# Designed miniproteins, single chains, continued (2): the designs that were tried, part 56

Each design is a single chain, and the fold is of that chain. pLDDT is the mean over its residues in the fold that is shown.

## One batch from the design tools (miniprotein)

Design m6052
Fold by ESMFold2-Fast:
Structure m6052 (fold): chain A 60 residues (1-60)
Amino acid sequence: GKIDKIAKEISKKTGLSLEDAKKIVTLLLEGKSEEAVELAKKLGLTLDEIDYITLLIIDS
């Protein structure tokens, strides 16, 4: 599915597990941007990596 495809690209580029990548993608798709950013920071992602994830979702 669309979420699985985006999560795989995130996992490959950032080193996150598919499960954690899916959680971030789901929060962003639900409009919970603040929660998604907090989770991504907790998982060790930079703001640039978070921006990259957001752009992948918009481009999908």
Scores: mean pLDDT 81

Design m6053
Fold by ESMFold2-Fast:
Structure m6053 (fold): chain A 60 residues (1-60)
Amino acid sequence: GGPVFRALRDIYSDLPEYLNLKKGELVEVLEKINDWFWRVRSLSTGEEGIVPSEYLEEVE
């Protein structure tokens, strides 16, 4: 799998391509679309979507 990141805050969007995350939720990075938006998969739900990379922190 890809590198694991943590959501630094709650992320909410009503757009279907975007993933909603709660603060502290872990995601696997699938694709870096550009420097500010990444496609990720939630490790808790298995759902995939786009999130702002600035709200993610790499897990050691």
Scores: mean pLDDT 85

Design m6054
Fold by ESMFold2-Fast:
Structure m6054 (fold): chain A 67 residues (1-67)
Amino acid sequence: SDLEEAQKAAAEAQKLLKEHYDKLSEEQKEKLKPLLEAASAAFEAKDYAEAAKKAKELVKKLKELLS
């Protein structure tokens, strides 16, 4: 389900943020902020399809920045 995909992607993003956020530059944090806000807004709206999409984009961006 979209909810399960959104929860899985959000959990992966939260794990990456917990482990690595303090090591990111301010510029990198600013690049993540719109995706964090979009994912959060989608969860609040219960738009789980959009939440899954934005959480997956956030995970991808985090992995790119940490490469």
Scores: mean pLDDT 84

Design m6055
Fold by ESMFold2-Fast:
Structure m6055 (fold): chain A 55 residues (1-55)
Amino acid sequence: MMTEEELYAFIKELIAQGKSVKEIGKALKEKTEETNVPEEVAKRAYHRALEEVDA
């Protein structure tokens, strides 16, 4: 199971690799389902990471 901090780091890594917002969202969804992360935790990590990309 991944923590919110680990998910945030995972998303930031995808951003650093040049993945699109759509690709990041898909990868996060697959990763959270694979690692049994609660949806609320995944949403918080995703929102924080996307704020960085959108800025």
Scores: mean pLDDT 74

Design m6056
Fold by ESMFold2-Fast:
Structure m6056 (fold): chain A 75 residues (1-75)
Amino acid sequence: MLEKVRELIEEYKEVLLKFPDADEEKIEELVKELEKKIEERLEASEDPEAELEKIAKMLESYIEGLKFMLEHLEK
């Protein structure tokens, strides 16, 4: 599950960078803040595997929403 979460964070970053007004510095800060929040949630959780599954689903939803927005900006 951790591997999947890492892949999703990378995809999230890649999708953000595809936006026409993408600010690489702000995107890096956003990704670092996201990673920090994930680490804090995992450290506080009694079941890190279940927490990772929840995080993966949230990230998939974010990525899907961003891809939808990006498609509408390109058309």
Scores: mean pLDDT 79

Design m6057
Fold by ESMFold2-Fast:
Structure m6057 (fold): chain A 94 residues (1-94)
Amino acid sequence: MKNAAKDLIDAYLNNDQEKFDEAVKKIREYIEKHGEELFKKSEKADPYSDSVYSNVGALTPKYFVEKYKEAKEKGDKETIEKINQALDTLREIR
């Protein structure tokens, strides 16, 4: 699942619709199989995950946190917006 979440953000950053759709499908299949357990684990998420990724919880890998931090430090608003859009997509897959 960590790889599918990474593929989602990378596809969004590269504007690769085919890879984006594939990543969305893989994440959706995983949520259907493990959805309740994934969101239960979010109750133990760190404050950063809770404030930024509350609706994704255990689906938010360290990779998203690191990419967001890098974009914020660089003042890259476009990358921040793309990360937020990818996370919103993960919320809608519920």
Scores: mean pLDDT 57

Design m6058
Fold by ESMFold2-Fast:
Structure m6058 (fold): chain A 70 residues (1-70)
Amino acid sequence: SMEEELERLAEEIARRLVERMGASEESAQTVKELILQGNRTVALNVLAEARRAGDEELARLAEEVLKLLE
């Protein structure tokens, strides 16, 4: 389902924020929860940060979230 795919993408984003971007686990969990609530602004912010950092995989994950949230 779209909800299961969104959960998977949000979890991957949260994991990558901690592992690659130096985010705290609490901050990453907040980002995940906001994405699951349909917050497009948070997904756009993740995309902007990914592009600034040159993290192509994080940018791809954020773009997939934006596609699901329309």
Scores: mean pLDDT 89

Design m6059
Fold by ESMFold2-Fast:
Structure m6059 (fold): chain A 68 residues (1-68)
Amino acid sequence: GAVAKLLAIKTQLEQDPNITASLVGPNTLTITTSLDPEKLIGLALSLMGEYPDLTVSLSGDNITITAS
């Protein structure tokens, strides 16, 4: 699986104190933040650029990264 890659991403993202990432299932990382909605959208777009081989989506106030 993609677990090792997602755990490495989790560790990297959690260097930012405004970001918490949780591994959900074998290939999905859910990200929660204390950011304003506009900054949250900006973060999601940034992640899409940083991880072009992964599926990054924004749903409500959460960002999801899926390795497929």
Scores: mean pLDDT 79

Design m6060
Fold by ESMFold2-Fast:
Structure m6060 (fold): chain A 81 residues (1-81)
Amino acid sequence: RAEELLKRAEELAKKAQELADQGKYAEALRLAAEALELAAEALRILAEESDDPELAAELREASERLLELARQLREKAEELE
């Protein structure tokens, strides 16, 4: 379910913040990327469940943008190491 994925994304984002507070920035960015990937999957599910094709298209576009952000965060994590 989309709600379960969003909850998991929130938990990963919280763990990422805890790692950042500990100075583990590369690891924090990787968990933040995972959180964005779960949020993107949730948006894709919401798009599939939508009765509005225009809203469904917007949700798919938002999902793709979150995946691109996740990719950029993973690249930044590699640069920090």
Scores: mean pLDDT 84

Design m6061
Fold by ESMFold2-Fast:
Structure m6061 (fold): chain A 116 residues (1-116)
Amino acid sequence: LPTDTVSLPKLAEYLRKLLEEELGLEASDTGASVSKLSENTVLINFGAVVRAPDSEERVRVSAQVTLDTKTGKVLKVTVFAEDPEFAKELQKKLFEVLNKNGEKIKKVIEEDEGVP
């Protein structure tokens, strides 16, 4: 993760809950940060250790999410993990889940950056 990026603990917790509630993945060691790409686009960097309910294996994942802040639409999701098949499947599912929740993600980012 970029060292000079704003840490967003409420976004990290919200994304952790989405992984558990929508995908059935237990998530720990969660972190999220946001970088501005343009006036209407942000890059969300998310990291977690995830475990499927039927597995004892813990997998470290990172995700890059491009979000349109004007529409709440998720434009792109890229997932990185040591297992490329797991990363590919999670990327597909996460794109669908995040698009359904884009407006809520936008509000959570605004609350975390909700600034002096």
Scores: mean pLDDT 79

Design m6062
Fold by ESMFold2-Fast:
Structure m6062 (fold): chain A 87 residues (1-87)
Amino acid sequence: MELAERLKELLDKAEKALEEGNVFDASTYLVMAIILATSDLTLEESNLSIEEKLVKLGVDPETAKEIAERIERLNARVEPLEKALQA
C-alpha cells in the first residue's frame, strides 16, 4: 500500500496544481507519478498497461485501476494545455 499512497499523493498534488492553473507543476507531478509507477519494471513488462504494471508492483487491483484511471484523466487534461503552451 505504500506505493499506492505515494502515487495518490502525487496525483492529488497534480490535480490541485491544475485547479490553480499551474499546468507546469501539474505536468511535473503527473510525470513523477508515471515514473514511480513504471521505474522498477523490466523491458518485458514495458508492454503492460499502467494498471497491470501497478498490480505487478504489489498494488491491489481495485486501487491500481483507480490510480491508472486518474493518470489517464490527468494526461487527457494536461496534454492539450502543454501543446498550447509550446506553440
Scores: mean pLDDT 74

Design m6063
Fold by ESMFold2-Fast:
Structure m6063 (fold): chain A 77 residues (1-77)
Amino acid sequence: AVSVVDQLRTIRARLEAAIARLEAAGDADGLATLGAQARDIARRALEEYPDDAEVQALAEELLALADEAEARAEALR
């Protein structure tokens, strides 16, 4: 079984790669959608594991990536 921490680390790495790809493609709608998905994942993780410090740290990193994706999407508009 994969831990939630390992799942969140994998999601973070994939999100970083996807943000770079979508920005290079000029895909503002894709970046906005990706940011919304990252934010949803982070909120759900914090709700399900409120006392897990590693989950909290990773969720905060995902929220930062969501903010980055949304900012890059707005810059393309």
Scores: mean pLDDT 86

Design m6064
Fold by ESMFold2-Fast:
Parts: sequence; C-alpha cells; structure tokens
Structure m6064 (fold): chain A 80 residues (1-80)
Amino acid sequence: MTPSERAVEAVLRALLEAGRASAGAPAEEAARAVRDAAAEAIAAAGEPSVTVEVRATPDGVRAVVTDRATGRVVEVELPL
C-alpha cells in the first residue's frame, strides 16, 4: 500500500468514527467534527496529495476524499 493509499484509509476511518460519534447532533456541528477529524488524519499522514471536502446536508454529512497520486475519489455519506 502506498503512503497516499494509507492516508486515504486513515481519513476514511476518521470520517466514519467522527460521524458515528456525532450521531444525533445537528448536521452543522457534525460536519465541523468530521472536518476536524479529517484534517487531523491528513496532518498525521503527511500526504499533500490527499484532500478532503466536508459539507453538511439535510440528511447528514457528505465528505469527498481525493487522492491526486492515484486519481482515486471516494464520496462518503454519513447519516446522523
């Protein structure tokens, strides 16, 4: 597994964990927690090729993880 692939996995894990911890929270608050968790995971991985965008939706939180090194894009929907 490449460093960027490991970073994507770490970010996805952080997103899912933050989403679960934010169950029942307002979508805006959950999106903030998810965004903070993703930023920490990216910083810990040290991979500038991996980026994440997090947005609150009426149904929860949506996150898009992009790995420029592999061209991989993963969209995750986190229900609240």
Scores: mean pLDDT 79

Design m6065
Fold by ESMFold2-Fast:
Structure m6065 (fold): chain A 81 residues (1-81)
Amino acid sequence: SLADEFSRLLRELARRIRQAKTDDEIVKAVEEFMKKAEELIKKHYPNDKEKQQELLERFRKAVADILRALGHEEVAERVRS
């Protein structure tokens, strides 16, 4: 399911964030996983732009929550916008 795929992506992103040595590496990981999530959402809902935006915003919120939990609050605030 899309929910299972989202959980997998978020788990992998958390691993990448924990292993990052610089804020730039964290930003690059976030950018990479946001693109993966967008592609995944478009694959599941190719003709529903409103659903695509809703799900991408949901994923963005989850990413911000992970960043905060791992101590990267400034990056989390930028991702939320």
Scores: mean pLDDT 85

Design m6066
Fold by ESMFold2-Fast:
Structure m6066 (fold): chain A 57 residues (1-57)
Amino acid sequence: SHDEEAARRILRGAEEAAARGDLAALQMGLKEAQTLRDPEARERVVRHLEELLARLA
């Protein structure tokens, strides 16, 4: 589905941003994740990005 593709893209970008310590890119990814229409995918992706942000802070 479009949301599954978007979720995979956001997560891939987030892992890459986290690897280089790019907090601004992670925050942008979090904002994009919140626009996902599927509530389960949105909650999963948002949680993952919040965990990445917390680890880098």
Scores: mean pLDDT 85

Design m6067
Fold by ESMFold2-Fast:
Structure m6067 (fold): chain A 70 residues (1-70)
Amino acid sequence: KELLEKGLKLFGLGKLDEAIKYFEEAIKKDPKDAEAYNNLGEVYKFMGKDEEAKKYYEKALKIDPNFKKA
C-alpha cells in the first residue's frame, strides 16, 4: 500500500524511473497486486511504451476478478 502511494507520488512528479522501481517492489512483495501492475501500465503508457503498458494492463486484468463486473 505504502509502495503504491510513493510510486504514484513520484509518477506525479515526473520521476518515472523511480516510480517504476516502487511499483516493481510492490509486485515483488505481492505478485497478485493488480493495482501495482495497472500503475506500471500507466507509467509505461505515459512514456509512450504502449506494448509494455498493454502487457501490464493484461496482467492486472488477469489478477483482479472484479474486472468481470460492470
Scores: mean pLDDT 78

Design m6068
Fold by ESMFold2-Fast:
Structure m6068 (fold): chain A 90 residues (1-90)
Amino acid sequence: MKVILLSHEKAKEERERVKKLLEEMGLELVDEITTKETDVEKLIELMKKLSKEKNLPVVAAVSLEDVSEEERLKILREGVELLAEHLPPL
């Protein structure tokens, strides 16, 4: 499966961790987009917009310095939902 990574410009360590995880899962990283956006709702809207525009799942890497654990779970949930939408039906 092909995937896009949306990373915050300050989230270098998280970005590398997510890239490694995607590779270990057998996902093909086809594009990497960097953002300065720190607002979680705006990040989620950007993920949805990119997913719709590219017709591909989008996962995000964000710095924990800029987001709470609850907000990070919201971003993670959106990534999982976008991945699920691009899986073949069971």
Scores: mean pLDDT 80

Design m6069
Fold by ESMFold2-Fast:
Structure m6069 (fold): chain A 60 residues (1-60)
Amino acid sequence: SMKEELIKEAHERGGIVGRNGAEQVGEETGRTVSEEELERYHELGAAAAEENARRFLEEE
């Protein structure tokens, strides 16, 4: 369904944003960000974006 597609897209975009954000902070602070940290921020970003999309689509 369209709702499922939008939730999936939010998950994918959120993950990318989370990972890129962690990389950027690493560059700005001069610290090396591990792949494990990048994956964690990817998962956190994806989960947050998916939850927000579900709330928006199911309550509004």
Scores: mean pLDDT 82

Design m6070
Fold by ESMFold2-Fast:
Structure m6070 (fold): chain A 72 residues (1-72)
Amino acid sequence: SSKSLDEGGVLLALGRYEEAIEKFEQALKETTDPKELALAYEYLGRAYEALGRHEEAKKYFEKAKEIREKLK
């Protein structure tokens, strides 16, 4: 798994939302794996939602859904 994605997940669990976002953005730049891209977008959505940034969260959840639908 991506180190940036894993580190971001830990930061998200600790409530360190802005640092988690930086790690997930890094993961998006470093992976071409659609499963990792979808997971990074989902985690970005969760982090933005936790920050009260609901419109940004919605956009990232929609990106994750689009990628996952193409994998089925």
Scores: mean pLDDT 86

Design m6071
Fold by ESMFold2-Fast:
Structure m6071 (fold): chain A 62 residues (1-62)
Amino acid sequence: DEVYKEALAELKARAEAVAAFVKERNPDATYEIEEIDNETIVLTVTVNGKTYTETASVSDYL
């Protein structure tokens, strides 16, 4: 579905913006963005040896 594709792409772009924000403040931070399915994205950020995970779903907005 085109709408789901566009919404997923926007969620992914927002996750990348969050990761960039963290990396700007923590240059040694690393991140990974995973598409679990056609509606769900997981952002994993590792900073100072600690890992943080955030999940976002397109279905929450549509």
Scores: mean pLDDT 78

Design m6072
Fold by ESMFold2-Fast:
Structure m6072 (fold): chain A 94 residues (1-94)
Amino acid sequence: MQPSSFPEEVQKLLEETRKEVLEMLKNKASDEEIKEKLLEQFEKLLEAAKELNMSNEQIETVVLAVMSEARDLLSPETAREFNAIAFAKLKEVL
């Protein structure tokens, strides 16, 4: 298992997000519903990262990881919409 550079709390939040979204996919949730859930969890993750005093570089790495998961879990069009919002949120935080 490759060691994570993220705090354990952030890593757990990423794993919980993925698990929750996969359950939604099994229940035939729409891309829009999954996008909304990812955005909600993304905001929680950014708040946790700020409270844990993560560096800008660590925050960028986490955001890129979430954007990658969105690409894997959503249709290409919905993933692009999510990634545009995530990028805007990242600019606001940094």
Scores: mean pLDDT 77

Design m6073
Fold by ESMFold2-Fast:
Structure m6073 (fold): chain A 98 residues (1-98)
Amino acid sequence: MEEVKELLERALEYAREAARAAREGDLERALELLERAGEALAEASELSEDLQLQAELSLLLMGVSVTRLMLEKTGDGEAAAEGAERVARRIEELIEKL
Protein backbone atom coordinates (compact mmCIF):
# COMPACT_ATOMS: atom_id res chain seq x y z
CA MET A 1 0.00 0.00 0.00
CA GLU A 2 2.85 2.46 0.69
CA GLU A 3 4.10 2.28 -2.94
CA VAL A 4 0.54 2.76 -4.25
CA LYS A 5 0.05 5.77 -1.95
CA GLU A 6 3.32 7.35 -3.16
CA LEU A 7 2.23 6.91 -6.79
CA LEU A 8 -1.17 8.46 -6.03
CA GLU A 9 0.51 11.43 -4.30
CA ARG A 10 2.72 11.87 -7.40
CA ALA A 11 -0.33 11.67 -9.71
CA LEU A 12 -2.11 14.25 -7.51
CA GLU A 13 0.75 16.74 -7.87
CA TYR A 14 0.90 16.21 -11.66
CA ALA A 15 -2.88 16.73 -11.96
CA ARG A 16 -2.72 19.94 -9.89
CA GLU A 17 0.21 21.24 -11.97
CA ALA A 18 -1.65 20.33 -15.19
CA ALA A 19 -4.65 22.41 -14.08
CA ARG A 20 -2.41 25.43 -13.41
CA ALA A 21 -0.56 25.04 -16.74
CA ALA A 22 -3.85 24.74 -18.65
CA ARG A 23 -5.22 27.93 -17.05
CA GLU A 24 -1.98 29.78 -17.87
CA GLY A 25 -2.36 28.76 -21.53
CA ASP A 26 0.66 26.42 -21.47
CA LEU A 27 -1.22 23.63 -23.22
CA GLU A 28 1.91 21.62 -24.13
CA ARG A 29 2.96 21.49 -20.47
CA ALA A 30 -0.60 20.63 -19.41
CA LEU A 31 -0.64 17.67 -21.84
CA GLU A 32 2.77 16.49 -20.59
CA LEU A 33 1.64 16.69 -16.94
CA LEU A 34 -1.63 14.85 -17.68
CA GLU A 35 0.42 12.11 -19.39
CA ARG A 36 2.65 11.84 -16.29
CA ALA A 37 -0.42 11.70 -14.02
CA GLY A 38 -1.82 8.88 -16.18
CA GLU A 39 1.48 6.96 -16.01
CA ALA A 40 1.53 7.18 -12.19
CA LEU A 41 -2.12 6.04 -11.96
CA ALA A 42 -1.46 3.11 -14.34
CA GLU A 43 1.54 2.00 -12.23
CA ALA A 44 -0.56 2.26 -9.05
CA SER A 45 -3.24 0.10 -10.68
CA GLU A 46 -0.67 -2.57 -11.67
CA LEU A 47 0.73 -2.71 -8.12
CA SER A 48 -2.71 -2.85 -6.45
CA GLU A 49 -4.24 -6.21 -5.45
CA ASP A 50 -7.51 -4.55 -4.31
CA LEU A 51 -10.24 -4.95 -6.94
CA GLN A 52 -12.21 -1.91 -5.70
CA LEU A 53 -9.08 0.27 -5.80
CA GLN A 54 -8.27 -1.05 -9.30
CA ALA A 55 -11.80 -0.08 -10.44
CA GLU A 56 -11.43 3.43 -8.99
CA LEU A 57 -7.99 3.82 -10.62
CA SER A 58 -9.48 2.71 -13.98
CA LEU A 59 -12.10 5.49 -13.72
CA LEU A 60 -9.35 8.01 -12.89
CA LEU A 61 -7.30 6.84 -15.90
CA MET A 62 -10.39 7.33 -18.08
CA GLY A 63 -10.81 10.85 -16.65
CA VAL A 64 -7.19 11.72 -17.50
CA SER A 65 -7.56 10.26 -21.03
CA VAL A 66 -10.79 12.20 -21.71
CA THR A 67 -9.23 15.44 -20.41
CA ARG A 68 -6.12 14.95 -22.60
CA LEU A 69 -8.21 14.13 -25.71
CA MET A 70 -10.46 17.16 -25.13
CA LEU A 71 -7.43 19.46 -24.75
CA GLU A 72 -5.76 18.01 -27.89
CA LYS A 73 -9.00 18.35 -29.92
CA THR A 74 -10.27 21.75 -28.69
CA GLY A 75 -7.35 23.60 -27.07
CA ASP A 76 -9.80 24.57 -24.27
CA GLY A 77 -7.49 25.25 -21.33
CA GLU A 78 -10.33 26.14 -18.95
CA ALA A 79 -12.18 22.88 -19.60
CA ALA A 80 -8.90 20.95 -19.29
CA ALA A 81 -8.13 22.68 -15.97
CA GLU A 82 -11.59 21.70 -14.66
CA GLY A 83 -11.02 18.10 -15.79
CA ALA A 84 -7.59 17.97 -14.14
CA GLU A 85 -9.05 19.45 -10.92
CA ARG A 86 -11.78 16.77 -10.84
CA VAL A 87 -9.11 14.07 -11.24
CA ALA A 88 -6.98 15.67 -8.49
CA ARG A 89 -9.95 15.87 -6.08
CA ARG A 90 -10.80 12.20 -6.70
CA ILE A 91 -7.16 11.13 -6.15
CA GLU A 92 -7.09 13.12 -2.88
CA GLU A 93 -10.28 11.36 -1.70
CA LEU A 94 -8.78 7.98 -2.63
CA ILE A 95 -5.55 8.67 -0.69
CA GLU A 96 -7.62 9.60 2.40
CA LYS A 97 -9.27 6.15 2.52
CA LEU A 98 -6.00 4.23 2.11
Scores: mean pLDDT 87

Design m6074
Fold by ESMFold2-Fast:
Structure m6074 (fold): chain A 64 residues (1-64)
Amino acid sequence: MSLGEEIRRVAERHGISSEAGGAVANGAIEGLSPEEAVELLRRHGYEVSLEAAEEIARVALKHK
């Protein structure tokens, strides 16, 4: 399964857009913490829970 497909499934499970999920994943790959990703996305109008961000970050880093 591709990274993009796994991120999409996690995002859907948490009720967030694939776009927001992809942004969290890219942030994790670039070294942002889940907490930093949640704060950044909130500033751009996306509501992402810390739990969702942590799960997405784990998936992204597993495929790095």
Scores: mean pLDDT 80

Design m6075
Fold by ESMFold2-Fast:
Structure m6075 (fold): chain A 60 residues (1-60)
Amino acid sequence: AKKLEEELLKLKKKRDELLNKYNDLVENKAPQEEIEKVKKEIDELDKEGEKIQKKIEEAE
């Protein structure tokens, strides 16, 4: 289905996967730049999810 709610759930799953990747990078002592890059990707997903949520609320 192409429902906005399903799209929001997919974004949340991707966010959780990125959090796991962030933890792996920290444990693997990856460069700080790499770790920060993944954190920015998480922040971008949060903003995208917020926009989708707002669109759902506006559509009611």
Scores: mean pLDDT 78

Design m6076
Fold by ESMFold2-Fast:
Structure m6076 (fold): chain A 70 residues (1-70)
Amino acid sequence: SEIDKLKEELKKLLEEAKQAVKEGNYEKYKEILEEINKKVDELEKLASDEEYEEVMKELHAKMEEIVDLV
């Protein structure tokens, strides 16, 4: 489904964001954050409230881990 595809893409973008921060590549990190925001906007439009909340909880947890690396 389109929702499952967006979830997988977000998972990959989060791993790329984590790697960019570890490498000190903040330009790439900012670019990845823009892509994450686009995918989140698409997901909000397509997903049920329950599915959206579930994905956002996972996203927020992973983003907190990435921020803690700085």
Scores: mean pLDDT 81

Design m6077
Fold by ESMFold2-Fast:
Structure m6077 (fold): chain A 80 residues (1-80)
Amino acid sequence: IAHYNLGLAYQSLGMNKEAVESYKKAIELKPDFAEAHYNLGLAYQSLGMNTEAVESYKKALELKPDFAEAANELAKITGK
């Protein structure tokens, strides 16, 4: 939880690269953390890493199929 909250703090400061590293650590500790995968996708997208963002959003939806925020971001980035 500490790494996830640290990732949120980095994102709010515009430190997207540091946010990615913090979310990756959160996922390492809890691989089924759908919210961490979703926020990792947002951070990747902010860095222009659209392929990695798509993979992160898909993983969030795999873990939580009714995750509307992840589905919406995936639709925007893939043009569906």
Scores: mean pLDDT 82

Design m6078
Fold by ESMFold2-Fast:
Structure m6078 (fold): chain A 99 residues (1-99)
Amino acid sequence: SAAKEEALRAGRAGAEAAEEAALSAGGGASRAAAAVAAVGGGLGAAILGGADEEGRRKALEYGAEAGLAAARAEPGESAREAAEKALEGGLKAAEAGAA
């Protein structure tokens, strides 16, 4: 149960970081919501399986990057797809040991 509680807390922190980053970058509520949805799906499943203090730090970092990507999505791009692509890049960097 402790591991589940840590994972939920890290996921929440990542989602909050994504929302704040998207809003601060001028993305507005719709793009912020897209970033939160991407973080909730991606980080919860992939990064938070071992959410210790390092997992929390990574969740905040990748959440913020997802938020910025959603806010900066060009006209005609899906803000959610931009956020998901940023999360995927973060996962590949972590796997390469270059996080």
Scores: mean pLDDT 70

Design m6079
Fold by ESMFold2-Fast:
Structure m6079 (fold): chain A 55 residues (1-55)
Amino acid sequence: SMRERARELAIEGASLSFELLHKRLVENASEEEIEELEKKVEEVEKEFEEVAAAR
């Protein structure tokens, strides 16, 4: 169902956002790795918006 997909995307987005924050502040990850994670967060957020708009 679309509700389940929206929940999965919300959880994935939250998890990726936390990972990005942790890598940036705690692990001092490379800028390249941070950019890749930011791109993934944007992709998940965009898909979530599309699923929500289809309501």
Scores: mean pLDDT 78

Design m6080
Fold by ESMFold2-Fast:
Structure m6080 (fold): chain A 79 residues (1-79)
Amino acid sequence: KKIEKGVELMKKEIPGLRKYAEVEKNEFAKKILKKVQETLKKAEELKKKGDYEEAKKVLEDGIKEVLEMQHAETQKRLA
């Protein structure tokens, strides 16, 4: 249940990120969108193999990396 909720929440973010990446041509939004899509693809492949613990770790690591990317972008804007 918790893994499926995480996947659904990440999927909900994709249309908004796609709008910023494709319509606004925002390079940062494009990088975040790519990271989210790669994370979801890896998690889905691991789930199909029955590696639920690895799938959960990939989702958690992906979310952490997205947050770190957002923090780094904020730091660049303030520097």
Scores: mean pLDDT 72

Design m6081
Fold by ESMFold2-Fast:
Structure m6081 (fold): chain A 92 residues (1-92)
Amino acid sequence: SDALVERIRGLIEDYAAQGAKVSAEAEGGRVTLTFSGLSLPQIIALALQGIGLELEGLSVEVKIEGDTVTLTLGGLSEEQAEALKELALSLG
């Protein structure tokens, strides 16, 4: 839904504003967002945000490695996934 896309946009913008490095890849209706340079509270908060997106109907995979969280989000349109990728790259 458009509301979920706006929530993901806010997540990208908020973590970039906090000093996280954000990168992204998009393929079809899936976007993979990588957030790095995170503190432990940021890692926990971001993982919980991923769980919240899954409960709201997205397909979500959360991977945590060191100071990096990767969110793989499915159930988007191709256009939505590309728009989120472009936003992340513009801030990364």
Scores: mean pLDDT 87

Design m6082
Fold by ESMFold2-Fast:
Structure m6082 (fold): chain A 86 residues (1-86)
Amino acid sequence: MKEAAEKARKLAEEALKLAEEAVKLIKKGDYEKAKELAKKGLELAKEGLKLADKAPEDREAVLLAIAGALAAIGALTEVRLKGIET
């Protein structure tokens, strides 16, 4: 399904950008903003994965959605680790 695959790609790209911004904020010590962006990225990645599941023939959309989810999870994990280390 063309629309679902396109939306999944956009959601995955947005999730990746939010995860990258969250990691940047963690390095600057802004853990509260980093946590919010990482959570938002994870929710977008979850939506992307649901849409990618409807278009499994588009392996690139599926892989991008998985990458976005992993990046968001990584950012959330780093927020937890840095938040307890400060």
Scores: mean pLDDT 74

Design m6083
Fold by ESMFold2-Fast:
Structure m6083 (fold): chain A 80 residues (1-80)
Amino acid sequence: HMLSDEEVQGLAWEIKAAVAVADANRYLEKGDTQKAAESYREAAQWYEKAADYFASVDPETAQRLRKAAEEYRKKAEELE
């Protein structure tokens, strides 16, 4: 199976989002709640971008990514 351009781009955004989540978790460990919230918001945005790329080629993956985006947006709001 050759990956579509949509799948390749979707995976790239998903990886970028996962890195942002890792950064947010590191900021929380250091007590930097402001930077943690910023990184979680960035992760949510990147998960939404990934979901948009998967929407036409893998709707189930797109749904999972949109759910992840909502979860991290909620975490960011909680941290203020």
Scores: mean pLDDT 86

Design m6084
Fold by ESMFold2-Fast:
Structure m6084 (fold): chain A 75 residues (1-75)
Amino acid sequence: SLALAYNNLGLALLALGRYDEAAEAYSQALKIDPLFEDAALGLAIALQELGREDEAVEQGKKFNEVLRKNGVEVP
């Protein structure tokens, strides 16, 4: 899927240390599939590597809200 392709691109960009581009790729994956847990985790890692910890926290909160709205139990 296109979401999976963006997630794989994000993973490759993380491996290359291209954290800003990785965050963009993971964000695109989540735009296509808002329930994509791997992309949400990848985005948080990329933002953390960029020193954008507040944005990583906010993205985690948004992802939790998306999960709850879709009836997914949040641990």
Scores: mean pLDDT 84

Design m6085
Fold by ESMFold2-Fast:
Structure m6085 (fold): chain A 74 residues (1-74)
Amino acid sequence: SMEEELQRKLEERLANSSEEELKAARAVAEALRLIGDAVQEAIERSRREGVPLSEALEELAAEANERAKEILAE
């Protein structure tokens, strides 16, 4: 029936929109988690090696920039 077809199209649209939004949300969440982990690693490295935290964070930023260039080149 027309009602069943309309409901199916609505469900497909919502599912597709939700899937795209979910993928984007998961990508952002994953990026934030990786940034959090990297910052935590920089803090631990600063403590372990006696390097100022600012220096450890600058090194992390440089590594992140180089990795971003590699990903963009792929």
Scores: mean pLDDT 71

Design m6086
Fold by ESMFold2-Fast:
Structure m6086 (fold): chain A 87 residues (1-87)
Amino acid sequence: SSLVKLAEKLLKEAEELLKKLEEAVKAGKLEEAEKLLLEIEELLGLARIILGIAKITKEPEEDIKKIKEYEEKIEKLLKKAEELLKK
C-alpha cells in the first residue's frame, strides 16, 4: 500500500512535468523541453522500480490491480513525453 502510494505520487509529479514540457515545446524552448523529458523519464523509471518491489512484497489483491494500472500509465506517459519532443 505505501509503495503503491509512493508510485502514485511520482506519477502525479511526472504528469505536472509533462504539462511544463508541452508549454516548453509550444514556446520553442528545446533545451528546457529536453531537460523536462529527462526529469519525467527519471520519475517514471523510479515509479516502475517501486511497483516492481511492490509485486515482490505480495501486496493485497486490490493493490495488484493498481500496480498493473500504474505500469500501463507509466508506458503511456513515457510515449507521450517522447512524442512531444519529436514535434
Scores: mean pLDDT 81

Design m6087
Fold by ESMFold2-Fast:
Structure m6087 (fold): chain A 77 residues (1-77)
Amino acid sequence: ADARDAHLVQAVKSLNKAAEYAKEGKIDEAEKFAREASQHLLDAGATPEQAVAAVRSILENHGVDEEYIERLVEAAA
């Protein structure tokens, strides 16, 4: 439980950083954090498809540009 909860918290933190860097145009840094978030979601028990969907949804909610969301989702896959 604690380990899964820790991974979920880290996934959210990494996605917040991915959104922040994407808004700054720092897409390489954003991709790194999107990959880290996806990895934490998988470690928390998400399927690859669920992890990709969660990354997309959270980036959309942060107002990241559609073109950057597509690239970051590909990095998270």
Scores: mean pLDDT 82

Design m6088
Fold by ESMFold2-Fast:
Structure m6088 (fold): chain A 81 residues (1-81)
Amino acid sequence: ADVEEAVRLLREAAELAREAGEEEAAERLLADAEALAADPEGVLAEAARDGGVSRAEAARRLVEAARAALERARALLEKAR
């Protein structure tokens, strides 16, 4: 569930960033979403190792990071309007 939520949030953030004219940011967010969707186990294992946390905690942090990315993308879109 957490991985699917993070992928969805990152894709939404990418779409909003692109709508705001921030194509480079949108491409980065899409690449992150695609990497996570293609190899969720590998991404989570690496994040857990690098953070020194459990896989479950790494998943929670990924969702939090994705939500933060979405809020940043919304702010960019508001500035573009």
Scores: mean pLDDT 81

